# Designs tried in a protein design run: designed miniproteins, single chains. Part 107

Each design is a single chain, and the fold is of that chain. pLDDT is the mean over its residues in the fold that is shown.

## One batch from the design tools (miniprotein)

Design m3702
Fold by ESMFold2-Fast:
Structure m3702 (fold): chain A 77 residues (1-77)
Amino acid sequence: SEFEKKGKEILALASELLDQIKDKEVQEKLSELIGKFNEAVEKGDEEAAKKYAKEIIKLAKENNADEKLIKKLEEIV
């Protein structure tokens, strides 16, 4: 489905963000959000998936992650 396809794209981009973050606490928080996002996608919970994707974007922005990756995430979400 379109939702599952977008979910996979968001997950891949979020994994790239995780690789860029050097702060251990931020990595742990982002990993937790990615896990919650993935669970929501697997359950078909579009509302929860969108919520967690937005929280991932917010955390990335707060930690000066790559602007290009953030823009790609915002375009999909």
Scores: mean pLDDT 83

Design m3703
Fold by ESMFold2-Fast:
Structure m3703 (fold): chain A 64 residues (1-64)
Amino acid sequence: MLSKQQLIDQMRQLINENRDYLSPEELAAFEWMVEQSRSMSVDEAQEMLDQIKFALDRLRKRAE
């Protein structure tokens, strides 16, 4: 099982890898989600990581 810090690090890595597909507003929203994850439980942080993965996949498909 990943630690909370490892989950946060994965979130940041995924956002950085997809930065070119994000508007400044979308980037700010994802950074806000990462900051919220710092106060969450490990299970809640895992859910946030899964939500970020889903949202980034959707945005990549939008970019074609």
Scores: mean pLDDT 80

Design m3704
Fold by ESMFold2-Fast:
Structure m3704 (fold): chain A 91 residues (1-91)
Amino acid sequence: SEFEKRFQEYLSQNDKEELLSLVPEFVRSLLSDEQALRLAFLLREGLISLEATVQELLDKLELSPEVQEKLMKLYEVKPEEPAILLLAKLF
């Protein structure tokens, strides 16, 4: 996918530790390092569509259903809502 290609190219050219610093510690406790890097990349590069839903974003980050449910409950967002609402609450 376009996202996966851009993400891998970005990781080859940038410091992973700097990217991970963009993700709050609590969110990192719910995510693998790779998932946290994907989230940081989406935020850094602005690859998120305004039409993307919370569900579409979480699926694109390859999060397990359990982690998706925990994030949606914690930030009080619904799967059908715009992804930007979740991102605004994460950071």
Scores: mean pLDDT 74

Design m3705
Fold by ESMFold2-Fast:
Structure m3705 (fold): chain A 64 residues (1-64)
Amino acid sequence: PSLEEALAALDEAYRMLKEGASREEVIEHLQSHGLSRELAERAVEALEAGDDAAALRTAIEAGR
């Protein structure tokens, strides 16, 4: 995905987590937008921890 697409996918993932979506549902969402499973798992961990810098790094890696 582009960086913009990855960032949009992360924003939606954060909203999904706030609304009570499961970790697996959020991973599937991120994968549907072109993140690998490894990046999606790291992104969800970062979002759950409130680590904005780590979450941003996964978007940058996906946009390469």
Scores: mean pLDDT 82

Design m3706
Fold by ESMFold2-Fast:
Structure m3706 (fold): chain A 78 residues (1-78)
Amino acid sequence: MEELLRELEALRDELEAFLAANPDLPEEIREAIRQFIAQVQALIDLIRRFNWSEEEARELLRQAREALAELRRRAAAA
């Protein structure tokens, strides 16, 4: 569980850094990333407060990492 929390915190930090490094991103994309950061933080808080399923948390982390990789790929290609 601690390792999973660290991975979620790292993902949050990577999303924050991506926003800071790309100020020229369209408003809609910036808003979507901010919402994604808020969702990751809510997930961290939920896991810390409740004995939430590690299986479900791992699945969401996998999906979140894939979404970040896709965002980076599109930013590099555009």
Scores: mean pLDDT 75

Design m3707
Fold by ESMFold2-Fast:
Structure m3707 (fold): chain A 94 residues (1-94)
Amino acid sequence: KNVFSLFNPDGKLSDETIEEAFKLLDVDGDGYISREDFYYILGRIFRESGYNPTKEQLDEIFKLADKDGDGKIDYEEFKYLMENGEEASEIIKK
């Protein structure tokens, strides 16, 4: 079960769908997903999907997306996470 399917209801991931998901996670509207915003939104999504992730698991997923190591996720890093959502989901399931 891919929890990011919530952002891809038709089973096809488009750039437009990724942009809408990014806007949802960019709660401050600054063009980045902060670590705090990421933990809050992703943690909520997982909990509503029947998972109870630890901060450690959320940190691992954040590090997977944060390729530049700048402590924030830009659109390109988020797009990578959406395209590799199976890996992020496996972190929560393990």
Scores: mean pLDDT 66

Design m3708
Fold by ESMFold2-Fast:
Structure m3708 (fold): chain A 79 residues (1-79)
Amino acid sequence: SERAQMAEEGYLEALKRLFPDIEFDESKPVSEIAAKVYNSSEEKRKKLLEAEKVALRLYITEEFESVEELVERIVKEVS
């Protein structure tokens, strides 16, 4: 669905902003990108899990109208 694509794009962009020191291969599935963050450090793993929790909540409650709004909300709540 269009909304699922927006959520995936927004989540990926939020991860790039939250973890600027990690190199992201955008040709890979988001799950592989997230796994790289998860395996990097305990601190980054904790932030990743909070980002996933926020993204899932916003997706379920339909609390975003655009990719940029989703990105800004995830980054703000996790930072």
Scores: mean pLDDT 83

Design m3709
Fold by ESMFold2-Fast:
Structure m3709 (fold): chain A 56 residues (1-56)
Amino acid sequence: VEKIKEIMEKNNGVLTIEDVLKLLKEGIISKELAVKLIEIAQEKGGVTLEEAEELL
């Protein structure tokens, strides 16, 4: 969760598709979680911290 917050602070409080892929590559999130986050980011233009925390 802390690593996700750090990345979001750099992107105006949203998690982008590129950020999700980086978290997956670093082993911070599962492939299943990454797919869900990417779907939200594509539909809404980004994932909020609340949305990310609900899925974690």
Scores: mean pLDDT 74

Design m3710
Fold by ESMFold2-Fast:
Structure m3710 (fold): chain A 70 residues (1-70)
Amino acid sequence: SKAEEILDKYTNGREIISPKELIKILVDELGIPEEEARKFVNEYMKQKGKKFLTREEAIELLEEAERKFG
């Protein structure tokens, strides 16, 4: 998917992705303002009860962000 291609560009296929990296991807690739990207990622992390996301969860987050903000 497009989300997978975007993620791999930043992570080179890494299995664990940080919230900081996800915020940067949303800002740089989807044009989401930093404050909105930070809020979105932090809420997603809270809902998952995690401090880091797997590659699959990061792809899901990017797809959800594209649906909400695109």
Scores: mean pLDDT 84

Design m3711
Fold by ESMFold2-Fast:
Structure m3711 (fold): chain A 93 residues (1-93)
Amino acid sequence: MIEELEKVIELVEQAKRALDAGDYDAAIRHLEQAIKIFEELAKKSPYSDFLNKLIELLREAIEAVRAGDREKAKTILDQIISILKYLIEKLKE
């Protein structure tokens, strides 16, 4: 689980860099890859409800990108990164 969460953080950070570069298609592709990782984890995890909420946030970020609301998208992505970093620290204990 930790390795998959770290991979999602990488994908979200890549999406943020793509948004800064104006490459919205690349940003959406990275976020769709993050969703696929969470969908696979949700099938095998007692944290499925929590992971489904993170999927909803990623979908909201994608819709913000499609609407051209870069600031809203980046805010949601920063929130996801913070949540995942906190969860990784708790899973290491």
Scores: mean pLDDT 86

Design m3712
Fold by ESMFold2-Fast:
Structure m3712 (fold): chain A 89 residues (1-89)
Amino acid sequence: MKTTVIKVKAEIQPSNLAVAVVRVPAGAKVEVIFNSKSKDWTDFSASLVKRTPEEDLVMMTARFKSEQQAEEAKKLGLKLEVEVVVTTP
């Protein structure tokens, strides 16, 4: 087995949703770690959006608890840091 860590910065969309997408080898085991020091984030989600013979696409999302916090974060250029731990056979 081989384990790789992919560090991703999710951008805050106009919808105030932070979104990131990563490509991983097909059938890999994926663990998503949301690196948030702030309790202002909620609704953490990671989902498989597409499978191909070679790659799986994983989408990661999170929301701010308030729209005011999301607007302030966008003004500061803040991004949600996410670590994707990928284990292949």
Scores: mean pLDDT 75

Design m3713
Fold by ESMFold2-Fast:
Order: C-alpha cells, then structure tokens, then sequence
Structure m3713 (fold): chain A 55 residues (1-55)
C-alpha cells in the first residue's frame, strides 16, 4: 500500500469533500515539500497523519 492509497482511504473514512481533500493535500505539500505521495511508504504517511490529526 502506497502513501497515496493510505491518504485516499483516510479521506474516505473522514468523508472529506473534494475541496477539503485538495486543501489537506496542499497543506501536506507545504509541510513535506511534495504533493506526490504515490512513492511514499504506508508507515511514513501514517506517522504524518497521526501528527497532523491534531490540526
């Protein structure tokens, strides 16, 4: 499972709108320096989401 797949599952679980998903991805891009999470490992994105859930 790639980081992109983990994010897609997270968005589905949270019932985020397309606009909310775009805003969240932009926020992640500002923090990580990338908007492409397809090459990220599951463990890395899960750790990132755990930290960012507080925002």
Amino acid sequence: MTGKEVLDEYFKEKNLTPAERKAFLTYLGNLTGTTDFSDWKKEYIEKLLKVLEKV
Scores: mean pLDDT 75

Design m3714
Fold by ESMFold2-Fast:
Structure m3714 (fold): chain A 91 residues (1-91)
Amino acid sequence: SRKEELERIREEIEETRPDVKLSDEQLEKLKELVERLEELRLKKGVDGLPEEEVRKELTKLLKENGISDEEIEKENLNVSKLLEKIIDKLS
């Protein structure tokens, strides 16, 4: 579920980045991002969207949250690594 994914991300942040203190507002913003990423993944499975279209929508969402095109290309759309970069920008 979306809640379980958010809890997993939070635990991963606490294990890898115990020095990072995110405000409740920053956590809520991250939750919204995770929920939108989950919706895109579900849409790919249900609607049979081409991988290129899903990649385009993911790229747009990441750019709206301060990730550059260069960072997306460098990480080869690795959502986990790009989420770490967003967390760094929020900290």
Scores: mean pLDDT 65

Design m3715
Fold by ESMFold2-Fast:
Structure m3715 (fold): chain A 78 residues (1-78)
Amino acid sequence: SAEELAADPRYHGRIALLLAEMEAPGVGPETLRALLAGELPTDPRLRRAALFAAGLLQHNGVEPEPDDRARAAALLEA
């Protein structure tokens, strides 16, 4: 399920990348850092955005890549 994928730390970097690409409302650097630390958003809107991103990854059969976390972290430094 999307919730299971969103809870999997291997996908947190890809979810963070997708949320940044989508310019999801309310998703800032702090939310992306929390995702990279393995913390799902507690805010209902941000949590829905993360689950939506996870659902898109699942629907398209996207698997996590080894550098996803590093790529997401680089966006926080820009």
Scores: mean pLDDT 77

Design m3716
Fold by ESMFold2-Fast:
Structure m3716 (fold): chain A 92 residues (1-92)
Amino acid sequence: SPLIREAILEEASASVLIMAANLALKTNAPVEVLEKILKKIDETIKRLQKILEKLKEANAPQSIIEEVEGVIKRAEETRKRLEEEIKKKKEE
C-alpha cells in the first residue's frame, strides 16, 4: 500500500527529529538550532495527522493506526519540551 509506505517513511523522519531534539536539549544547543528542529517537528506532526486520517478512512489495521498515533504523541511531547526550553532561553 502506498499509504503504508508513506506512514513508514514519515515515522522514520519523526524518529530522527525526536533523536535530534533530545541531543540538542542535552547539549544545551542555541535557540536557533532548537527553533529549526521545532519547525521540522511541527511539519512532521501535520503530515502524520493527515496520514492518520487517510489510514482511518481506508480502514487500516488497528495496530497500524495505534503505531502512527504513538509516533504523533511522542512528537507532540518532544515539541512541548522544545517550546519550554526555547521560552526559558529567550527569558534569560
Scores: mean pLDDT 88

Design m3717
Fold by ESMFold2-Fast:
Structure m3717 (fold): chain A 70 residues (1-70)
Amino acid sequence: MVKKKFVSAPDKAKEAAKEKFKGAELMDGNEVLEKIKELIEKSSEVKVKVTHEELEGELAKFYEVEAKEK
């Protein structure tokens, strides 16, 4: 089982998001979706949990992804 953490935030909130979610890879939202797609192609089951946080007046999204390899 593979567990991945990603965070996506606008430029103004990137530093705050990086500090808040220190274990997560900071990526653009499109890059996060591509990484999730890669995991779906390699895995029999993928679970995604998305948490929304308001940082510096901007919306940040935290993604917790759990994948079972084929």
Scores: mean pLDDT 80

Design m3718
Fold by ESMFold2-Fast:
Structure m3718 (fold): chain A 100 residues (1-100)
Amino acid sequence: MIQTILDLPPEELRELIARAREKFPVILKEFEEAVKKGEISDEAIKKAAEEMAKLHQELIDAVEELLDDPSPEVIAAFEERYKALLEKQKKIAAEMEKLE
């Protein structure tokens, strides 16, 4: 539940976001290099990975907004983005299952 994230001390939330910001660009670069080297040849897998990367970036942005302004409106927006992320993850996972 979203409450488990909101129950974290602010310092731990900031560390989590800092690690995500550092690791996420590295993961994206490694993925792009793998695509360039032909290690990832399936177009559907490439598309699924790109969509997942976008969803993770949106989540990071939403958490940063929440940390800067924990107003009811920002909390509601975060909850909507998180729910949308979970639904998109389920859809991508189902598509990837078809590809194995």
Scores: mean pLDDT 64

Design m3719
Fold by ESMFold2-Fast:
Structure m3719 (fold): chain A 81 residues (1-81)
Amino acid sequence: MHMEKEKKGLEQLELLEEDLKGLEKLMETEPDAFSEEEYRQALETALAQLEQMREEYKDSPKVQERIEELEKRVEELKEKL
């Protein structure tokens, strides 16, 4: 019964994507609202969560593909700091 587990993984990744969109918006509209270190810590936390999910959902290609997309998104945001 891995369809329910896969759905939960995709839902967790969707929430993480919304968090990353929020961070990107803050970086663009209110860059002085948080320090570079605070933005970096948030992005590093997102990467750690993705790393854990990659191991947890190793048997789900759909979740793995989504994790890779979000890892690329985090790296793009880190380059903007």
Scores: mean pLDDT 81

Design m3720
Fold by ESMFold2-Fast:
Structure m3720 (fold): chain A 103 residues (1-103)
Amino acid sequence: SEEAKEKIISIVKEAEDKVIEGLRNGYPKEELLAIVDETTKKILDLLKENNFPQEIIDTVKRAGEAVREIIERTDVENDFDRLLAIFQVKVIFDELIKKIKES
């Protein structure tokens, strides 16, 4: 349903904001990874409950893993590396939102 789609996009945007805020504020890697893992699970559960296509579910899984890999490679104590990670994470979330809108 369109209502379910709008709710899921809202949660995806909330997850993006949390990850970007954590990166911006220099959160420890363990905390950033916990945010990614928790929000990925929440989004996946909601997609499954609303019978979204498997392609969208797989896209969310891939997006979560990609964000996780960026965080794992980032030197969170380096201001410039955090800024680069923020831009990379934003691109992934923007593409994910587009895919959900197209579903």
Scores: mean pLDDT 85

Design m3721
Fold by ESMFold2-Fast:
Structure m3721 (fold): chain A 67 residues (1-67)
Amino acid sequence: SSGQRLARDLAVRELVRLGVPREEAERLVTAFLSGEISAEEFVERLVALGVPREVAEAIARGMLTLS
């Protein structure tokens, strides 16, 4: 959907800005939006990549709002 595409594009851009490699950001965002991984797993994987937990949680909430 157009909402999912916007959510994906915005989340990937923010993650790349935070230093997450683009391919990894695209993979994780796609997995989350498709329901392959939970919001909790998405956050934990981002924290493992060096993203602050509060920021990872905000990105997940933003994607749910736009989807």
Scores: mean pLDDT 84

Design m3722
Fold by ESMFold2-Fast:
Structure m3722 (fold): chain A 80 residues (1-80)
Amino acid sequence: MLIKVTLTEEGDAKKVIEEGEKLGGEVESIDEKNRTITLRFDDSTDLDKAAAELEKVEGVESVEYADMKNQVLEEEIVED
């Protein structure tokens, strides 16, 4: 299961990664251009709790579930 985290302009990717690893996640990919970090979690992980804890990290703009996207949590800033 994948969780995608979008950072603000002042967001610290390292803090998101550290929190994600504490929640049992692994870094799948980092996209510095789009300020996104994708974390992989085992099926045994409570993804709702993991997403909620990641949203509490300073500099996180939004958190998205890869297979269950919620428009409130998924803010894709790609107009052009």
Scores: mean pLDDT 72

Design m3723
Fold by ESMFold2-Fast:
Structure m3723 (fold): chain A 68 residues (1-68)
Amino acid sequence: MSKEERLEKLIEETKARIDAAASPQELIDVAQETLRRILNDPEFSQEEKFRFAREIQAYVEARLAAAA
């Protein structure tokens, strides 16, 4: 699996976990924990980490807006 494929899979898995969250707080906690792990992972480039962060942040914002 390429790094790009791994990143796409992580984005999809993270979105699925966010979708499974029972509350806005749980959603935020899941997103923050996953982002922290990825940002500290030396296997990913800074560009890949920023792309992951942008994708997940946008998804979290959309989910929080829908829950408000």
Scores: mean pLDDT 79

Design m3724
Fold by ESMFold2-Fast:
Structure m3724 (fold): chain A 61 residues (1-61)
Amino acid sequence: SDALEKALEIIKKYKIPESEFNTLVETLKSLKTAVEQKNTLNFYNNLFPDKELEKAINELK
């Protein structure tokens, strides 16, 4: 989905520990529902000051 691609692009922009980055990427790819993606996004909204990741995943309509 476009939202997933955008989210991955934004995650790449931010500095995340390599292990967490890989785990997040695999988790997002495995998610099937917007609800599951929203829960993952809530974790990363606390991590990113400008909430760019939230914007990207909110495009998942």
Scores: mean pLDDT 57

Design m3725
Fold by ESMFold2-Fast:
Formats: sequence, C-alpha cells, structure tokens
Structure m3725 (fold): chain A 100 residues (1-100)
Amino acid sequence: VPSSHERLEALVAYFESNPELMEALRRFRAELLERLAQTNGDLEAEKAVMAEAAREFYRRNAAKMPPEMRELMEEFLRDDGGAAALMLALAGAVQRAERE
C-alpha cells in the first residue's frame, strides 16, 4: 500500500500530466491567493482557507477525473490537515510549471 507521501506525489504527477486540470488549478490559485490575503497572517485561518479551497476545487473538477484519482483526492479531503497539504502541493505544481 502506498504511503501518504507516495499517494500525494501520484496525485501531483496526474495533475501535471493533465493540461485542463492544470489550467483550472492555475485560475483557482488566483482566487485562493485573494482569500489568503484576507486572513491577515493568521496561520489557523490560512489552513482553514487552504482546506476549504481543496474541497471547492475538487467539487468543481471531480467529473474530469478518473475514479482512482477521485478516490485518492477524497482520502486527503477527509480532514483539514490532509486537504490543506493537498492544496499546498497542487499550488506548488502550478508555480513550478510557470517557471518552466
């Protein structure tokens, strides 16, 4: 059974291989940055915003994903820590793609 880290890497790799999802994530990241600016440096509020953002992004884009990737996404979305970590990893993938 893959570790949480290996499962997260698999999700990131899947997103990086899907131009439609990367474009959706790039647009969503702009909204996310605006929401994070409103937290005024409160780390708990930032984590809550990241977790909710991950769930909102999944809700908008789940129909575009194969069942195995949806199941993997849902595992991370079960708690706020996992959801926030997922959103952070996906935002990092967009930032890396923009530098290439």
Scores: mean pLDDT 81

Design m3726
Fold by ESMFold2-Fast:
Structure m3726 (fold): chain A 65 residues (1-65)
Amino acid sequence: MKEEVDKLKKKGEEAIANKDYKEATKSMQEIGELFRRALEEGDTKSAEYALEAGVELGKMIMEAE
């Protein structure tokens, strides 16, 4: 889970650096799917990690605009 979240966050950060906000938003949405899956599995630690990564990416997108 963490490795998958980290990969998506890195991809989103690279997309923001390239001003590809569509790809950055897609990465954020995929992190949201990992969050939902972790909640369904009762993995609260993985869910919290995914939520934090998604929120951070969302803030970066908002600040870049």
Scores: mean pLDDT 82

Design m3727
Fold by ESMFold2-Fast:
Structure m3727 (fold): chain A 98 residues (1-98)
Amino acid sequence: SEKLLKAIALILRVIGLEIELELLLEEAKKAGVPEEVLEKMKEIADKAVAEAERLVREALEAVKAGDYDKAVELLEEAVKILEKALEEIKALIEEALA
């Protein structure tokens, strides 16, 4: 049961990070980040979200099979991918607004 609760918490974390990426892209556009940089940011975000979504799908199949350890591992990987994308996008914004 603890592993399943951890998997649920990680799914909520993935959703939160995807929302944070979307809001960050919107705020960067409002802040006047150049269109070329916004395009790079969108490419990073889209790639990260697509990979995270793939891992979430695999994790849900693992949950259905009762393999909560595999589900947690896949979801932790999804979180890391999204966190790395968020860090890279923040760095691009800081450079563009310098």
Scores: mean pLDDT 90

Design m3728
Fold by ESMFold2-Fast:
Structure m3728 (fold): chain A 72 residues (1-72)
Amino acid sequence: SLEELRAQLSADIKDVDVRIAELDKQYQEAKAAGDEKKAEEYKLLRNLFRIAKSGLEIVRRRIEERQRRLAL
């Protein structure tokens, strides 16, 4: 159902948010340690996961819009 798909997408977005938070922490720790190479790697990965999250949020919004139209 659309409800099940939306619930799964919300769970996936939550998991991505956890990973973004972990990568941001790793970025801050690498930056504080002066490890520029590790800091850039974690920053890149964090940004890639942010892009992935945006994609999942677009799909979830489209499902929510469809559900609203069906409720009318």
Scores: mean pLDDT 87

Design m3729
Fold by ESMFold2-Fast:
Structure m3729 (fold): chain A 112 residues (1-112)
Amino acid sequence: AAPPELEIKISEGASKENVQKALDALRAALAAPEPVTVEIKYEEGNGKVEVKVRADSAEALERLWREALPGRDIEFDGELKDGKLTVKEIRPSGEGVAADGGRVRVESGKAK
């Protein structure tokens, strides 16, 4: 299967609550042990949040999340106001992986 991938897109003005809802839905979808491809879109009058995920398994994604922001949550560490989000690009720990084990990508912008 392809290496784990997490992509989050947040429109300007999206509330922290909207973002949290999208991430909660994502976590629920990751309950399956099988390779997972999830696309979650959340839209309200204040903005839009899109989450797209692809991973070998829920555990691979959970590992990516844990390593993305050690000691803090990717769920918008107080900087979501006006679409601002702080995220680091990382790789899962684990030598011997031929391909990238995982990646977090986040974009913010104004909705159409």
Scores: mean pLDDT 46

Design m3730
Fold by ESMFold2-Fast:
Structure m3730 (fold): chain A 101 residues (1-101)
Amino acid sequence: SRLEELARRLEEVLERFARVVREIAANGVTPELEEEAMELFGELSALLAALPEELRPLGQEVLDLLAEAWRTTVATGDAAEAERLLAEVRERLEELRERMA
């Protein structure tokens, strides 16, 4: 179904975004990593906007948590806080996937 494809794409792009956030936390921000994160955030935003109306609030919550993880990582380099926020994103994504099943 279209929702199954959307769920698969969300998981893939989220994993790529999490990888960029972890790399920044470990090694610091670079223009290349910032550009990749912006592109991935744009892809995530578009995918979440494609959700059914009833799921859009949960999608927005995922997007807001991802933005917080990015801002915290760039501002502080706190790997532990980045992982905590990414864990919250993963929990919300699991809820989103269950509602799309």
Scores: mean pLDDT 80

Design m3731
Fold by ESMFold2-Fast:
Structure m3731 (fold): chain A 73 residues (1-73)
Amino acid sequence: MTVEERVAEVRRLIAEGRYEEAERLLREDPEVAKAVIREAAAADPDPRARALGLELADRLDELEAEAAANPPS
């Protein structure tokens, strides 16, 4: 399953109101999480989807910032 296919699956779960299942998929795949976060932030009508997006975006951005500040030697 590609990142795009997994993003589509997460969007379907959110549309059906299955937020717990959507959150689980986002936790399993950080690339999917990042893609969904960007889309949720851009298209945000749903406060629940926005809250999930912001929390996960903060975690991913923190990890990327840490990697940039302390690159592997």
Scores: mean pLDDT 69

Design m3732
Fold by ESMFold2-Fast:
Structure m3732 (fold): chain A 98 residues (1-98)
Amino acid sequence: SLSPKQRILELAYRDLLRHIDRLLAEGRITPEQAAVMREALEKAYERLKSLLEENPDATLEEIRAVIDELMAETDDPLQKRALESLLSLIELYHKLMD
């Protein structure tokens, strides 16, 4: 079974992908912009999933450190926005699922 933090990651990732789909459907972003944001989220999801599989008790500080590293690896403002949104949603869900 998934740990609570793994469930939070799954929910946050899925909800952001749905949000991107909605922005695309509304014409607020292009397909190319959606692809860029999805790629950043997939990369973050895989790294955080690996972290939580190795350490189910990983702290929010450790999760934040992974996102900060990924933000440092990109100059694309849409990728940074997607990564910041993922972190914010993880922190929100963690607080709400206390």
Scores: mean pLDDT 88

Design m3733
Fold by ESMFold2-Fast:
Structure m3733 (fold): chain A 94 residues (1-94)
Amino acid sequence: MQSLIDFFTQVARLSEEQATEIANIILSKKPELTEQDIQDFLKSNAATVEEVLAAPRVTQSDIVYLLMSLLSFLGVRLSKEEAQRIAQIIKEAV
C-alpha cells in the first residue's frame, strides 16, 4: 500500500526498503487496510505530522512514537516477534 510506504519514507524518513518491510508487517496483521485509513490517521494527527516534517532530523524515539500512534489508530496489535523486527529496522535507520 503506497500511502503507508509514503508515510514511513516522507514522515518517518526511513528508506523505501525499510518502509516497505514495516508496511508489509502491518498489512499482514490487517490486510483490509485502505489508503483512506492512512489519510484519516494523517488528518487526526496533523499537528504531530507537521512538527516531524519541519524537524531537520528524526530520532528513533520520534519514529517509535509515530509508529505507536499509527498502530493504535489502526487497531493493529503486533506479535512480540513482529515488534522486535520493526524495532531492529528503526535502530538500523539511524
Scores: mean pLDDT 81

Design m3734
Fold by ESMFold2-Fast:
Structure m3734 (fold): chain A 73 residues (1-73)
Amino acid sequence: SEKLKKLEARVKELEEAKKETERQIEELREEIEKATGKEKIKLEIILRLLEIALEAEKFLIERLKEKIRELKE
């Protein structure tokens, strides 16, 4: 099914994006440990935005996986 292949491709793209977001969060946490003052506050704000993006990516992956399950059954 063409529709199924497109959904599976979208899941793969989102899982790759999720892995990249997780890598950026890990790197940013290391930068925060080394930062002080106003720079630390700026990095903590960016960290919060990346954490929100990660939750959105997880949510979208789960929704698409549910749709794939429905189409296979």
Scores: mean pLDDT 88

Design m3735
Fold by ESMFold2-Fast:
Structure m3735 (fold): chain A 95 residues (1-95)
Amino acid sequence: SYRDQVLAELEREYERVRPSLSPEGQEQLDDLLSVLRDFLNNPNTSDEEIDIWRDSFLSTLDSMAAHPHDVTAVLNAINQGILDRLGNIQKLVNS
């Protein structure tokens, strides 16, 4: 399914980035992936919502990979990803 393809892609990128992060960064990424898996496993989640979550998660991973040992940068990347995701979902709802 599209969900399974997206989850497989995101898990590959997660495995690529995770080893370079601090222990705190790894825990934050693990929490984010858990939330993402729950969201993707929800049968009521649309393909458009999956795309928004996918883009947000990939953007967060890129930011974390750029600053793997900077806890502040990692937290800022996660917070920005959450804001971007919420903004994109809001745009979808308002469409």
Scores: mean pLDDT 77

Design m3736
Fold by ESMFold2-Fast:
Structure m3736 (fold): chain A 100 residues (1-100)
Amino acid sequence: SPLEEAERLVKELIEYIRKAAENKEPLDVEKIQKKLLEIIKLLERSGVPPLLVTKASFVLMASAVEVILNDKYNPEKLPEAIEAFEERAEAVLEELRAAA
């Protein structure tokens, strides 16, 4: 389903971010943006109520921006930002699954 594909892409994005941070490689902002847009398009096709898709899109984008900002300006806070992104992503995906 589009929702299951979106969940897979979110997990792939998180894995990419963790691997880049672990290797002390700068985050590829374009790669992150393209993946987020793919995820959002899949959520729009999922049949989940539009307001929940909007909420999930907002949470995912805001959390990813926080990760990118900490990678560039506050590297010491990057692990906390990644953990927050994972927790928020899991929470919104569970909400979307319950509504599907």
Scores: mean pLDDT 88

